Designed miniproteins, single chains, continued (4). Designs and how they scored, part 95

Each design is a single chain, and the fold is of that chain. pLDDT is the mean over its residues in the fold that is shown.

## One batch from the design tools (miniprotein)

Design m15501
Fold by ESMFold2-Fast:
Structure m15501 (fold): chain A 73 residues (1-73)
Amino acid sequence: NAVSYIVAAYLEAVAHLIETGNEEEAQKAIDLVRKADEALQAGDLETARKYIEEAEKIHPGVAELLRKALDAA
């Protein structure tokens, strides 16, 4: 279920904020989850993959959940 993985990715980004206190990284991760979700809803798999790659640089756990959403889409 792609929706469940997107929700999990948002929760993981928020958990990262709580653990690290890094508001900039957390906000960037949340923005990338939103952009990936929008791309998946539009059927733009290439754009979704780009945002997942950007998320990997910030938080590998968020990127992994987004990859599962892509695979379930």
Scores: mean pLDDT 80

Design m15502
Fold by ESMFold2-Fast:
Structure m15502 (fold): chain A 78 residues (1-78)
Amino acid sequence: MEEVEELLDRLRRLKEEIKRAVEANDWERLERLVREAEEIIKEIAANPNLTPADLEKLNQLVAELQKVLGEAVRKKEE
């Protein structure tokens, strides 16, 4: 419902902020943003009224976030 739509929009905004943090090499900020994104993802996934369309949107955003985060982790460790 309203919360799912709002959370999906917030997750999209967080993805943009995460990309900016990676570009700035701001690893502390990245860690905080990642934690917030994980909490939002869990809340959306736990919603019993999730439609298949909402689930597809969530899965797409999660896949994109995982890709960005994987690249960021490798960059930090190198």
Scores: mean pLDDT 78

Design m15503
Fold by ESMFold2-Fast:
Structure m15503 (fold): chain A 64 residues (1-64)
Amino acid sequence: EKEKTIELLERVAKNLISQLKNEKDPERKQKIIETLKKIADVISKYDPERAKRIQEEIEKLEKS
């Protein structure tokens, strides 16, 4: 079910964003960001608006 898959990916993305906010190691930060971008890319194929929200959060955290 596409919707259940997207919901699961959004949940994983939220958990990774929380980890990223608390992560101090630059190497681990980069890996989390790369994973988040891949998740957002997958979501964007089915729901561009929901993917956009994740991408905006990643961008804010990258600038911090």
Scores: mean pLDDT 81

Design m15504
Fold by ESMFold2-Fast:
Structure m15504 (fold): chain A 65 residues (1-65)
Amino acid sequence: MTVEEIARKLLEQIDSGEIDQETIEELGELIREAYEKGEIPEVLKEVIKRAEEIARKLLAERAAE
């Protein structure tokens, strides 16, 4: 599975509200490989940005500030 394919799959899972742990793990490995090769697809940049925004928002809410 390519970075683009797993990124689209993750976005679909986010929209459905059901995220598979295996999809997150696969994306993590592909992100690591992409950074090591110095090649970051545009779709991956969007996924990273969206995931980071969601994570920061959840952490801020859980930190009760």
Scores: mean pLDDT 68

Design m15505
Fold by ESMFold2-Fast:
Structure m15505 (fold): chain A 93 residues (1-93)
Amino acid sequence: EGKELFDKGVEYFNLGDYEKAIELFEKAAAKDKSLEIEALALIGEAYMKLKDYEKAKEYYEKALELAKKNPNIGQETIDYIEEKIKEAEKKIK
């Protein structure tokens, strides 16, 4: 169920339906904790596409907090999310 919701979210994201993608990623994260970090990061990216930079930053920060607490997540993923937070910050006025 969680994985199916996540995969559908990716489909909608690739079609440019960012609002539907966000809904599906939120449901996926709630159903499957193993998808939570990736789903939150993709929600952040969807908000970047929607130009809601404050929400994009919020979701990237949530993903970063979880990634730092998870010993299975490597530094490359942490660095990527930190870069995305900085990108969102530059867009906020």
Scores: mean pLDDT 86

Design m15506
Fold by ESMFold2-Fast:
Parts: sequence; structure tokens; C-alpha cells
Structure m15506 (fold): chain A 81 residues (1-81)
Amino acid sequence: SEFDKILEGFKAALSKIKSKEELLTLLRVLNHEILSLKDKYSNEELEELLNKLAAIAKERHPEWSEEIDKLKEETIKKLKE
């Protein structure tokens, strides 16, 4: 599925991330891509995908959980607007 490709691509990219700024930049790009899918998928499905991306990011880099969650929350807010 399109969601599986996004998740797989994110996991692959995470192996190359060396800084918090690189991770947050990648998440911002992916979150923007997910917002562009609003016409194809429900808000609930897109929110679940955003939650999965944040969970994967926090599993790899728990030290950046606060900033990861902040970006997720900001994106979910935009999704509901």
C-alpha cells in the first residue's frame, strides 16, 4: 500500500539520520506529504499513519521524543483544520 511504502522508506532513511535536525526535517517533509493525501484517505487513517511514523522515530531516537511528538501534534492539528 501507499502507507506501507511511506513507512518502509522512513525506516530506511532513519538508518542514515545523524542529527535531530535531519530527523525533524525528514518528518516535516513526510508530514507534508501525508497532508497532501487528505483527498484520498480519511482523517482517522492519516492520523494513524502520523502516529506510526512518530512511534518508529521515538523507538530509534527516544532522546528526541518531545520534538517528534510536537511535530506530530502540529500536523494532526492542520489535518483537522
Scores: mean pLDDT 86

Design m15507
Fold by ESMFold2-Fast:
Structure m15507 (fold): chain A 78 residues (1-78)
Amino acid sequence: SLEEYRQQLRETGRIVLRDPTPEAVRDAARALLEMHEEGLRDAELVLEPVSGPLTPEQRTQVGLALNPVVERYTRLQR
């Protein structure tokens, strides 16, 4: 859940998602943005490749849907 990801980032500064659902990716990315806004710049989200029912094309669409979040994260790291 979103709150679990917030806690994980505050305790470890890192979330690693293994074979995540699109919903899990969205919640983790939101938590990451919130931590960066609070000044925790070293906080990171690592996405391992999604396996199972998602095609490579569907995985690309999930990535594109997160693009605004990822771009903001990247700008904060610059």
Scores: mean pLDDT 64

Design m15508
Fold by ESMFold2-Fast:
Structure m15508 (fold): chain A 68 residues (1-68)
Amino acid sequence: LAKELLLKAAEAAEKGDLEKAAELLRKAAEVADPRVAWAARLVADAIEAGKMTPEQAAIAARVLAEEA
């Protein structure tokens, strides 16, 4: 479940929809193990703070999906 949500977050980011990507990352954090959940929340926070490009967000979400 967490891996599926993280892959959807990566797809949203690839389309430039950072708002949707952050939402999906937060949903993934609710069902992921604590380490992946912590990292997913950090990425969502960075997106909301304007600190990540869509490209960077997509890469981060895909890396987290491999670990979920």
Scores: mean pLDDT 83

Design m15509
Fold by ESMFold2-Fast:
Parts: sequence; C-alpha cells; structure tokens
Structure m15509 (fold): chain A 71 residues (1-71)
Amino acid sequence: MDEKKFEAEVKEALVLIDYGIALATNASPEELRELAERAEKVGEEIKPIDPQSAENVRAVAEELRRKAEEL
C-alpha cells in the first residue's frame, strides 16, 4: 500500500469528522470559514494522490463556506 495514499485517506477522514462536529455543534461563521480553508488546502494537496478523496473534501469545503455565509 502507498503510504501517501493512506495519509490522503486519513486527511479526508479528519476533514469529514471536523465537518460532522461543526454540523452537530453551533459552530461560528469564523470557525466554519477556517475549516473550509483548511479543507480546500487538504483537497488540493491530496488531489494528485487520491482524486476521489480530494473531490469529497472539496465538496465539504464548499458546504462549509455556504453555511458560514448563511450565519
């Protein structure tokens, strides 16, 4: 197994966990924007390694940005 691919999958899982916590809690607009920015960077970093994981992370980032704008 490629260790870089495993690292990418772990990064995806961590973003999804943070997203789930943000949805379950009353996360502030600032926290949502910060999380979205981190997710965007993670998505770009893992895209050449695991495009599917990168796509999932980018979708989460877009949703976090929309949610921050609504608050």
Scores: mean pLDDT 80

Design m15510
Fold by ESMFold2-Fast:
Structure m15510 (fold): chain A 75 residues (1-75)
Amino acid sequence: MKKAQELLKKGQAALDAGDYETAAKYASQAAKIGDKELQVKALSVLGEALERAGDLERAEEARRQAEKLREELLK
């Protein structure tokens, strides 16, 4: 859990700095090892980073996965 939170923070910091490749890398890693709540946040950061990098297909997939997990959390 702690490592996933650390990776998400690094991804968000990279996104804020305009380093979309690094942001996508850290967000992807966080999404693989976090719980559902953290996975939703990580996939949202991943989607934003991919969209800003011009990878619209992967950005849409990441956002779709985040929406699915968010629905599971609200149940």
Scores: mean pLDDT 82

Design m15511
Fold by ESMFold2-Fast:
Structure m15511 (fold): chain A 90 residues (1-90)
Amino acid sequence: SEEELEKLRKEAMTLLGEVVDNIAKAREALSKGDYETARKYIEKTRQLIEELKKVIEELSKLDPEFAKQMQKALDTIEKRVKELEEKLKA
């Protein structure tokens, strides 16, 4: 339904915003040398990414074009998270 599609789009955008916010908090913690706090925010980011993937899968059935755009954004985000994870190992 149209209402279901709009709900899923809003949910995906909300989750994406939460992912971006947690990445920013992880970067801030890393800049302060707070490796434990950075790790916690990265872990939360990974959990939010898994939730977002599920919403994108549902969106792909109703709006494949929007789902594809969300997947591209997610690919960029996953690269950013991997860079932060590598900095935690160094």
Scores: mean pLDDT 89

Design m15512
Fold by ESMFold2-Fast:
Structure m15512 (fold): chain A 88 residues (1-88)
Amino acid sequence: TDAVEVLMDELIRKMLSGGSEEMAGELAKLAQYVDVLDSEKAETFRVKLQEMHKKIQNSSDKQKEREKVAEEVREYVLTLDEEYKKSM
């Protein structure tokens, strides 16, 4: 079991049920874990997470935006894992 995958699943649950501040904290943790795998892609991921958090805060429908962010984060982590495997 990949620690990043487990953390991602927990973050998605928290994003769907918790507030934006709680989500930001968990996303920051994930970004640090991803940084260990590939520093260049991890930095891009961190920037994307910060942008996604701002989108939620500025959205007129925060719940809907939170759901979109959760899906995007999940797909992004899967993409990072697949690209890393292909680069080996």
Scores: mean pLDDT 62

Design m15513
Fold by ESMFold2-Fast:
Structure m15513 (fold): chain A 66 residues (1-66)
Amino acid sequence: MDELKEEIEKLKKEAEELKKQGFTSYADRVMKLIEEAERALEKGDLETAKFYIEEAKNVIDYAKKQ
């Protein structure tokens, strides 16, 4: 659980960086995925939380390739 919380914190920082770089649409998408991951963690659904974390990472990677 603590590892997933640290990963979510990292993703929040990456989303803020994307927003500062002008990629507001990608940043908003990442933040929504993070919110879903946090909701899954509150329910104890680690599989769903990991899914949303991975989706957020994919969005960040895609944005950085543009």
Scores: mean pLDDT 83

Design m15514
Fold by ESMFold2-Fast:
Structure m15514 (fold): chain A 66 residues (1-66)
Amino acid sequence: KKEEAEKLLEQGRKALSAGDFDTAIEYYEKALELDPENREAWANLGVAYLEKGETEKADEYFAKAN
């Protein structure tokens, strides 16, 4: 469970760094299905949506990261 979630988080971080925000969102969403309390995944999901200009969604995900 945790090892699988960490692999998905790593793939999400890689996609986010490459500017592939849609792929990053997909990996972070999958990671949260396995580990819904992962604040890093919620925060980075917020970053990905913010980079896409979806500020309302970004704010929702940042709130979940707190």
Scores: mean pLDDT 83

Design m15515
Fold by ESMFold2-Fast:
Structure m15515 (fold): chain A 58 residues (1-58)
Amino acid sequence: MEAFRKKLEEEIDEALADMVYGVALNFLSKEDAERLRELFRKNGLDVKKALEELEKEK
């Protein structure tokens, strides 16, 4: 049971990170979009916090 939940959570987390990356490519450079995806994962899948951290790195 837990193995299925963990796999599903990992696939959802990856899909969300990929979606953030894809959307970010419309507004940011490829490097910044990749960094935003990393920050999104680091901040517990919170895109607003990831954006705030990315802006501070600039």
Scores: mean pLDDT 79

Design m15516
Fold by ESMFold2-Fast:
Structure m15516 (fold): chain A 62 residues (1-62)
Amino acid sequence: STKEKIVDAALALLRADPNLGNVTMEKVAKAAGVSKSTVYKHFKNKQELLEAVAERLAAEQA
């Protein structure tokens, strides 16, 4: 799904640079191959996106 592509892109960016401040909605959209408006359709803000990323990462560590 598009939502999964966005989370996968955000995870890839964080694995390359773990500084959360360097991960932006624009960079995630570009990495996922979608428009910034498409990212905002699935996540209202950066905090919601990072929460989804943290949930995915925790599942990988379990």
Scores: mean pLDDT 78

Design m15517
Fold by ESMFold2-Fast:
Formats: C-alpha cells, sequence, structure tokens
Structure m15517 (fold): chain A 79 residues (1-79)
C-alpha cells in the first residue's frame, strides 16, 4: 500500500518535469519537444505496467495539463 502511494507521488513529479520539457519544446524548438514526449511516453508506459491503467491515465492527464498550461504561460510571456 505505501509503495503504491510513493510510486504515484514520484510519477506525478516526473510527469510535471516531462510536462515542463514538452512546454519548453513547443516554445523553443522541436528537438526538445521530441525528447520531452519520449520521456513522457516512457513514464506513462512504466506506470501502466507497474501500477494500473487508471493511474497511467491520471499521470497522462496531469502531465498533458501541465504541459498545456506552461506552454500558454511561456507564449504569453514571449508576446
Amino acid sequence: MKEKEELLKQALEKADEAGDTIARGIVDGPGQLADGLAAFDALVTEVKNKLSDEVATQIANAGAGRAGKRAVELLEKAA
């Protein structure tokens, strides 16, 4: 039980980091975007295999939401 909670917390932190990398890639260039997307896909796949499809969906939604919000913030700051 504790192991699942720790893995979920760690996965959410990694999803936030991957989301930030994706957001920066959208604004700064395609190489960083590709790297961020690959890292995010690997994380979601690992969570799906180690925890569940439900948790993987939560991680995917959290990371995608953070990426979208941060991309908008970075674009607004650049304008």
Scores: mean pLDDT 78

Design m15518
Fold by ESMFold2-Fast:
Structure m15518 (fold): chain A 61 residues (1-61)
Amino acid sequence: SFAEFEKKGREHYESLSEERKQVIEDIARRLREIGDKVQKYLDALRAGYSEEEAKKIAGLG
């Protein structure tokens, strides 16, 4: 029936939307992790650490 067709289509769309949201969330998480490392590096440099030490503190070396 048309109602069964709509139900299956909606379920398929909802599934695809959730899969796409999961991919977007994974990308966002990775970008936040990179941002956190960059911020720690800058903060360490401003605190007077050397570039080598600042990289270690930020988890970049």
Scores: mean pLDDT 80

Design m15519
Fold by ESMFold2-Fast:
Structure m15519 (fold): chain A 77 residues (1-77)
Amino acid sequence: APSLREQAIAKLKELSKRVDMPEEETKRLIELISQLSDEDVEVALFALDRLATLPPEAQRNGLLNLERELEARIAEA
Protein backbone atom coordinates (compact mmCIF):
# COMPACT_ATOMS: atom_id res chain seq x y z
CA ALA A 1 0.00 0.00 0.00
CA PRO A 2 1.26 3.55 -0.66
CA SER A 3 2.58 5.50 2.35
CA LEU A 4 0.66 8.53 3.68
CA ARG A 5 3.37 10.74 2.11
CA GLU A 6 2.89 9.03 -1.29
CA GLN A 7 -0.90 9.44 -0.95
CA ALA A 8 -0.51 13.16 -0.09
CA ILE A 9 1.79 13.77 -3.10
CA ALA A 10 -0.60 11.90 -5.44
CA LYS A 11 -3.62 13.88 -4.18
CA LEU A 12 -1.69 17.16 -4.47
CA LYS A 13 -0.78 16.34 -8.12
CA GLU A 14 -4.45 15.62 -8.93
CA LEU A 15 -5.67 18.86 -7.29
CA SER A 16 -2.88 20.95 -8.90
CA LYS A 17 -3.80 19.55 -12.35
CA ARG A 18 -7.51 20.26 -11.73
CA VAL A 19 -6.93 23.94 -10.82
CA ASP A 20 -4.23 24.44 -13.52
CA MET A 21 -1.58 25.34 -10.93
CA PRO A 22 1.81 26.42 -12.36
CA GLU A 23 4.35 23.55 -12.49
CA GLU A 24 6.82 25.45 -10.24
CA GLU A 25 4.17 25.90 -7.49
CA THR A 26 3.24 22.19 -7.68
CA LYS A 27 6.94 21.25 -7.49
CA ARG A 28 7.38 23.52 -4.43
CA LEU A 29 4.41 21.88 -2.64
CA ILE A 30 5.81 18.40 -3.40
CA GLU A 31 9.20 19.50 -1.95
CA LEU A 32 7.46 20.83 1.18
CA ILE A 33 5.48 17.58 1.70
CA SER A 34 8.73 15.60 1.23
CA GLN A 35 10.33 17.59 4.12
CA LEU A 36 7.43 17.09 6.59
CA SER A 37 7.44 14.73 9.58
CA ASP A 38 5.07 11.72 9.32
CA GLU A 39 2.68 13.47 11.76
CA ASP A 40 2.57 16.66 9.65
CA VAL A 41 2.11 14.60 6.44
CA GLU A 42 -1.04 13.11 8.03
CA VAL A 43 -2.35 16.66 8.71
CA ALA A 44 -1.47 17.73 5.13
CA LEU A 45 -3.27 14.70 3.63
CA PHE A 46 -6.37 15.52 5.72
CA ALA A 47 -6.27 19.14 4.46
CA LEU A 48 -5.90 17.94 0.83
CA ASP A 49 -8.88 15.58 1.26
CA ARG A 50 -10.99 18.53 2.46
CA LEU A 51 -9.80 20.76 -0.42
CA ALA A 52 -10.87 18.03 -2.92
CA THR A 53 -14.54 18.60 -1.88
CA LEU A 54 -14.43 22.36 -2.65
CA PRO A 55 -15.01 24.26 -5.95
CA PRO A 56 -11.85 24.73 -8.13
CA GLU A 57 -11.43 28.44 -7.24
CA ALA A 58 -11.54 27.63 -3.50
CA GLN A 59 -9.17 24.66 -4.12
CA ARG A 60 -6.63 27.05 -5.74
CA ASN A 61 -6.72 29.46 -2.77
CA GLY A 62 -6.64 26.52 -0.34
CA LEU A 63 -3.47 25.12 -1.98
CA LEU A 64 -1.75 28.53 -1.70
CA ASN A 65 -2.71 28.73 2.00
CA LEU A 66 -1.46 25.15 2.52
CA GLU A 67 1.92 26.11 0.95
CA ARG A 68 2.34 28.96 3.47
CA GLU A 69 1.30 26.73 6.40
CA LEU A 70 3.75 23.95 5.39
CA GLU A 71 6.61 26.47 4.94
CA ALA A 72 5.90 27.76 8.48
CA ARG A 73 5.88 24.21 9.93
CA ILE A 74 9.21 23.35 8.28
CA ALA A 75 10.77 26.65 9.48
CA GLU A 76 9.76 25.78 13.09
CA ALA A 77 11.33 22.31 12.84
Scores: mean pLDDT 82

Design m15520
Fold by ESMFold2-Fast:
Structure m15520 (fold): chain A 130 residues (1-130)
Amino acid sequence: GDAEAERYLGLGRVYLLLGKYEEAEEYFKKALALATSDELRARALANLGQVYYKQGKYEKAKEYYEKAIELFEKENSPYVGRAYANLGQVYYKQGKYEEALEYYKKALKIFQENNDPLAETVQKKIDELS
């Protein structure tokens, strides 16, 4: 059920923080399989994108963040702001600064609308690129 999907999502985040990327991927895939809502599926997909980003698999990270964004946008979820910021960071790592700036600006708008303190972090990235 949803509680089990949330538990696997939490376990995946713990393994991700410990640098255990293969275990993190397994738990996020389990969360994705058990997710009963588009928002839970999107959160699992975004976390898989972060795993691939940490492994330097930037094209795969982009694919998973884009899938997460599509679901977050459909649900009008404020979690889309974090996914935009993370996709911006992938473009930045690839030297694609114009695309990075576009996604940081999208993230900033969502964070400002939701009074999220991450707005300050993203504003700093925009200022460094402009």
Scores: mean pLDDT 91

Design m15521
Fold by ESMFold2-Fast:
Structure m15521 (fold): chain A 79 residues (1-79)
Amino acid sequence: DLEELLKNPKAEDVPKLEELLKDENEGIRVLAAETLGRIGEPAVEPLIEALKDESELTREAAREALERIGHPRAEEPLR
């Protein structure tokens, strides 16, 4: 379930976390973005999509996650 996913995320969990990035609840989307950042490179593409989220908090979480991974796209203009 969600709490177990957040505590020990794995690359195989990326598709499930990508679903959570589209959740109606902003807090769930933020947690999904942070969790994807802990997984690393396999999470880059979902995080890039999360940069387009309607919520500023979700976009910021995705940006911070990409910075944690060290991916060059974190330096791209986000507008």
Scores: mean pLDDT 76

Design m15522
Fold by ESMFold2-Fast:
Structure m15522 (fold): chain A 74 residues (1-74)
Amino acid sequence: MPPSIDELIERIAASTDPAEMLRLLVELIEQVRDDPEKQREAVRKLEELAARETDPEKRALLQAAIDQLRSLIE
């Protein structure tokens, strides 16, 4: 069973390694790429994570994923 958006967001938030976070972000983008409503939901949740992230490398990865998803919604 594919993980839900919420499950992927929880795994992204729990990741301690930027490489693992990148892998999970790619999986999230793949799961939502064909559904604009899911893309908007993912953007909202990633924005919340980015606001709380203190690691600049992880924050940059979250921001890159947000920017990629926003480009797909337009």
Scores: mean pLDDT 81

Design m15523
Fold by ESMFold2-Fast:
Structure m15523 (fold): chain A 62 residues (1-62)
Amino acid sequence: GELSAEEALKKAQEAVLNNKDPEEAAKEAAPYAMTALKKMGVEVTEEEVFEGIKDAAEITHK
């Protein structure tokens, strides 16, 4: 079924926490983050979200 914004954000956070490699974290988390942001009416590009998650994952797993 379709995820709610809250469920999508939770899955994006879990993907970042469970993937130690920043690129893999971003690959798994970006679709969920995009779904959440789109439901919240925030317009961002997939590239911006992907790069932001990569940066966040690097800090999280350092």
Scores: mean pLDDT 78

Design m15524
Fold by ESMFold2-Fast:
Structure m15524 (fold): chain A 56 residues (1-56)
Amino acid sequence: SMEEILRRAEERLIRAGEEEGRRELGEELAEGLRLIVEGVEFVAENPEAARERALA
């Protein structure tokens, strides 16, 4: 699933950050990706509610 793919991407970002000595940056990027997953899932499950939220 896309959710699973995005979660694996989060793990890779954190690992890359640690390897390059930029773990904090990797964690911030992973956090942003998690928010994107939540947004995409909300829109997919609740398209009408998402439209109303965007207009508000």
Scores: mean pLDDT 70

Design m15525
Fold by ESMFold2-Fast:
Structure m15525 (fold): chain A 75 residues (1-75)
Amino acid sequence: MEADRIIDELIELAEKYGLPEVVELVRKAKESTDPEAQLRYLTEAARVAMEKLPLDQAEKVIELVSRAATALREQ
């Protein structure tokens, strides 16, 4: 429930920044039933954001990835 809201916010932010690869990775994390695969997709999304975005925008994506990963562990 809380994880889904954070993941949706992350998808919206990635779409706003024009990163279709990040949107796809975050959607794969949301659709995955394996917690290890979910964390892998979220980690890769953060990596792509760090490489392609200005620092201030990358930091916002990283914050949401961290919050999403935490919320998924609490399920």
Scores: mean pLDDT 80

Design m15526
Fold by ESMFold2-Fast:
Structure m15526 (fold): chain A 88 residues (1-88)
Amino acid sequence: MSLLERIKQSLVDTLRALRERARAEGHPELAEVLDRLIQKVESFKPESEEELIRLRDIFGRLVDAFHTGSPEEALEAAREALEEIEKL
């Protein structure tokens, strides 16, 4: 497996865990945004190392917000991550 595929798989696995947690805790809007992020990451093919670094930075901030923030902060971070990845 390539380094990129390993990074993508790790991100997808993390997002799936966060999505199931959001569903279990009664946050369907957050779960929907996370599902969209999973689809975008799975279809993402970076054309440069800079795009790969940007992807890592975006998801690092999202994961931090989900672990340290409120559900409202997690939803905002997920929406920001989706907007940023769509601009890649």
Scores: mean pLDDT 78

Design m15527
Fold by ESMFold2-Fast:
Structure m15527 (fold): chain A 95 residues (1-95)
Amino acid sequence: SMEELEELEELLRERVGQMVLEAKAANPEVPEADWQRLAGVMQEAVDRLYLELINNNYSDEEARERFEELLERAEEVIRRYVEENLSTSEMFELL
């Protein structure tokens, strides 16, 4: 349902935002501009998934699976971003 999708999108945004904040707190040496770039990529990735789910006839179960998959990819991208300083293009390829 649309209500379920909106709730899942909000939860995903909250959880991804929390992961970015935790990574930022753990890595004070990384410049603020790099965190802004990461946050922008993450926001766009969530927006893209939400639009994909709205435009396709996914079940609520399939939508939850897609959100969980993005959450796992986001965690990996944040980890690699801190270690490798990934480009914007590289981050989107992984998300």
Scores: mean pLDDT 84

Design m15528
Fold by ESMFold2-Fast:
Structure m15528 (fold): chain A 93 residues (1-93)
Amino acid sequence: VSPAGLAEYRRALPQTLAVAESLIEEAEKYLKQGTKENLKRALRLAVASLIAAVGALYLFELTGDEEGVQRARELIERAKKLIDEINKKLESL
């Protein structure tokens, strides 16, 4: 990885994590609405957030940002829990 590439990732990381957090919040909103369509929408958003958070975790580990690593890990855990809850509700329909 080039030093210039690392500097650009370092600038983008807080925004990437904020986007992942926003996707989780939107997924939780659709989960609360409880229809099959809203549960499917919530699942897509939660999976997108998980992918973004895993990517952010990798980059935070690569750049040595321990606070970012912890935030990304917490978001991954939140996304996994949400995906599990959505899948259980979809199975009950």
Scores: mean pLDDT 79

Design m15529
Fold by ESMFold2-Fast:
Structure m15529 (fold): chain A 55 residues (1-55)
Amino acid sequence: TLEYLVKDAVEKLLSLSDELLEEIAKDMGLSDETIEALKNKDIEKAVELLLEQMK
């Protein structure tokens, strides 16, 4: 499902350094709020924000 793919992607992004994560997320056009959630290791919030952005 889309939710599973997004969660898997978030977990992979969280395995990166904060610097690399921020660079990739900005290149992907993610919102500042989503990037902040990812940097805070808030998986649930990051997934929710990404799903909202994909609507």
Scores: mean pLDDT 77

Design m15530
Fold by ESMFold2-Fast:
Structure m15530 (fold): chain A 68 residues (1-68)
Amino acid sequence: MEAEKYYKEGLEKFKEGLYLEAIELFKKALEIDPNFEEAKKKLYEALGKHYELLENEELAKEYFEKAK
C-alpha cells in the first residue's frame, strides 16, 4: 500500500534526524489514509522533535502530547 510505503520512508528520515522530511512523508501517508493512526502519531512526534530543535519547548511539548 502506498500509505505504508510513505510511512516507512518517513521512519527512515526520522531515524536520521531529518524531521522536516519525515513530516512531509507522514503527511503523504495521511493524505492516502487519513485513519492511519501510526502515521498520525509519528507525524506529531516528528513535529515535536522539529520544534525541540528550534528551542520552542511549548510547541514541542504540545505535539509530543498529541503523539500519545
Scores: mean pLDDT 84

Design m15531
Fold by ESMFold2-Fast:
Structure m15531 (fold): chain A 66 residues (1-66)
Amino acid sequence: MEKRRRELIEEARRVYEEGTRRGSEALARGDVDEALRIARETQRKLEELAREAGMTRQELLDELGV
């Protein structure tokens, strides 16, 4: 159980970091629509991972230090 939860949190960290990086790159190019699409996909994936880990989205974000 604890190992699976840790794996999901680590996956969420990777999803958050990748989403933030890609979103920032899109904004730097002036592609606001792409940045919003990336943000939406990132939030959806984080919510799915939080549910699988038995956490709320907010609890997951707290674990990621954001």
Scores: mean pLDDT 82

Design m15532
Fold by ESMFold2-Fast:
Order: structure tokens, then sequence, then C-alpha cells
Structure m15532 (fold): chain A 68 residues (1-68)
């Protein structure tokens, strides 16, 4: 359902946000940059609200985390 997709988008965003916090806790500037990128991805995913948007969010969020 639409509500289940929104909840998954929220959960995925929170999980990657937590991992970024732990990885970048000693680099607040990089953390803020990574979180700004993640926030933009979250907004795009919420607007689309599709299963495909969830997969794109996961893919791009993982790339942000790996580059961090």
Amino acid sequence: SSAEIREEIRRVTMEYGSELYEKLKDDPAKYQEAMDELAELYQEAVKANTKEAVEELKKKAKEILEKA
C-alpha cells in the first residue's frame, strides 16, 4: 500500500542517517554534506511514492555512505 511505501522510505532514510552519523561522527562538515544529500533523496522518494523509488533511494543512499 501507499502507506507501507512511505513507512519504508522513512525507515530506510533513518537507517542510513544513523550509519552516516556513526561513520562521520568525527567529521561534522562531511556529515552535514552527506545528510543534505540524503535529505534530497528522501524528498524525491516521498514525491514519487513507488516501490521503484524505494529501490533508487536505497541504491543512492548506499553510494553516499560508501563515499563518506
Scores: mean pLDDT 88

Design m15533
Fold by ESMFold2-Fast:
Structure m15533 (fold): chain A 69 residues (1-69)
Amino acid sequence: SEAEEFVALVREVSLELVAAGDEEVAQKVDNLAIRGLLTGDLEGALREIARVLEEAGHEKLARRMREAA
């Protein structure tokens, strides 16, 4: 399902952020993902997550999120 694919993508990105030492951005990503799931606006969540990642310097992860939107 779209929601299952969204959760899997967010989990992978969050784990990569934690592994890179960016736990603060990982928490922001998780919070935006939870909001997206609660509201049903997965596309909006992907766009907001991509913006947060780009502002934090995680361009490759931001691109991955934009491609999924």
Scores: mean pLDDT 87

Design m15534
Fold by ESMFold2-Fast:
Structure m15534 (fold): chain A 70 residues (1-70)
Amino acid sequence: MKEALAEAARRHAEGLAAAARSAGLSEETAELIRRAGEAAAQAILGVPGARERAEALEAEATARARADLA
């Protein structure tokens, strides 16, 4: 079911955001992780443009996480 996969993507992103906060990363990085997960869930549900949005948000979250750890 697409809905189950979308929900799994959201839960995974929430877990990553919580781990980022526990590791001392910024709230902005945690929010980007959650937003990337929501965009990934939308892509699974067939929302046009959501795949490209998810990839852009994942790249931004990764860059900010690296900056937070620098």
Scores: mean pLDDT 85

Design m15535
Fold by ESMFold2-Fast:
Structure m15535 (fold): chain A 71 residues (1-71)
Amino acid sequence: MEEARKLEIKGIGLEIRGIGYEFIGDNEKAAKDYEEAARLYEEAAKLSEGEEKEELLKLAEKARKKAEEAR
C-alpha cells in the first residue's frame, strides 16, 4: 500500500507545519493544515484494513481536534 503510506507521510508533514503555524500565531493556517492532515489520514484509512485503518482514523480524529482547538 504505497499510496496509503504516501498520504500518511503527507498528513504528518502538514501536522508538523500546523504546529509551527500555531507557535507563530497563525491559527487560521494551523487549523487549515490540521484539517488537511485529517483528510489525508481518512483517505489513507480507505486504502487500509484492520488495525492500520483504525490507527489512521484515530490520527484523523486527533488532527480534527487540533484544528478546532487552533481556531
Scores: mean pLDDT 83

Design m15536
Fold by ESMFold2-Fast:
Structure m15536 (fold): chain A 101 residues (1-101)
Amino acid sequence: SMQKRIDELLKKSRDLNDQSIQARNNGDFATARDLSSQSMRLHMKATSLQLRAQGRDDAARALERSLEEGEKLEAEGDYSRAASVYTGSLLRVIGDQIDAE
């Protein structure tokens, strides 16, 4: 089901984020960055699927474009801007969900 796919992506995202924190605590900042980036991308994919399931297609497309932008920035070696795009896009979705009630 779609919900099962969303749940699996969110679980993988959390697991990667936990691994990123452990890598950072061990002084492996390069591994921490890579794991954090993977975590954010999976969280964005899961959130996009959840938005589509809710009929929020415009919000899903905006998040999908931000994911593509961040992936291009990573390919160019601009991990700091990529992280800002990912985080900002997810925070905007969370804010919109809170404001919807």
Scores: mean pLDDT 86

Design m15537
Fold by ESMFold2-Fast:
Structure m15537 (fold): chain A 84 residues (1-84)
Amino acid sequence: SKDEEALKKLQQGIPVPESEMSELTLGIVKILQLIKEGNVEKAKELLEELKKKYPDDKRLDVLEELIEKGETDVFEILEKMLEV
């Protein structure tokens, strides 16, 4: 999918323009930015809203698990999300 390709590029450190991102990918990027900034509470709030729109996306479940474990490496998070 286009979302998977965008997330793979981001995991490799390749920039993706916002105009090429879906609402799902933009939401994931914003959550990862909040984690990198240490704002875990806002990241969790945004993730819950994103999960309401995409309840069957297993990548969001992986993201939630990694946030609960205290993972802050956004590249490791993206790698684990792409393994589903």
Scores: mean pLDDT 82

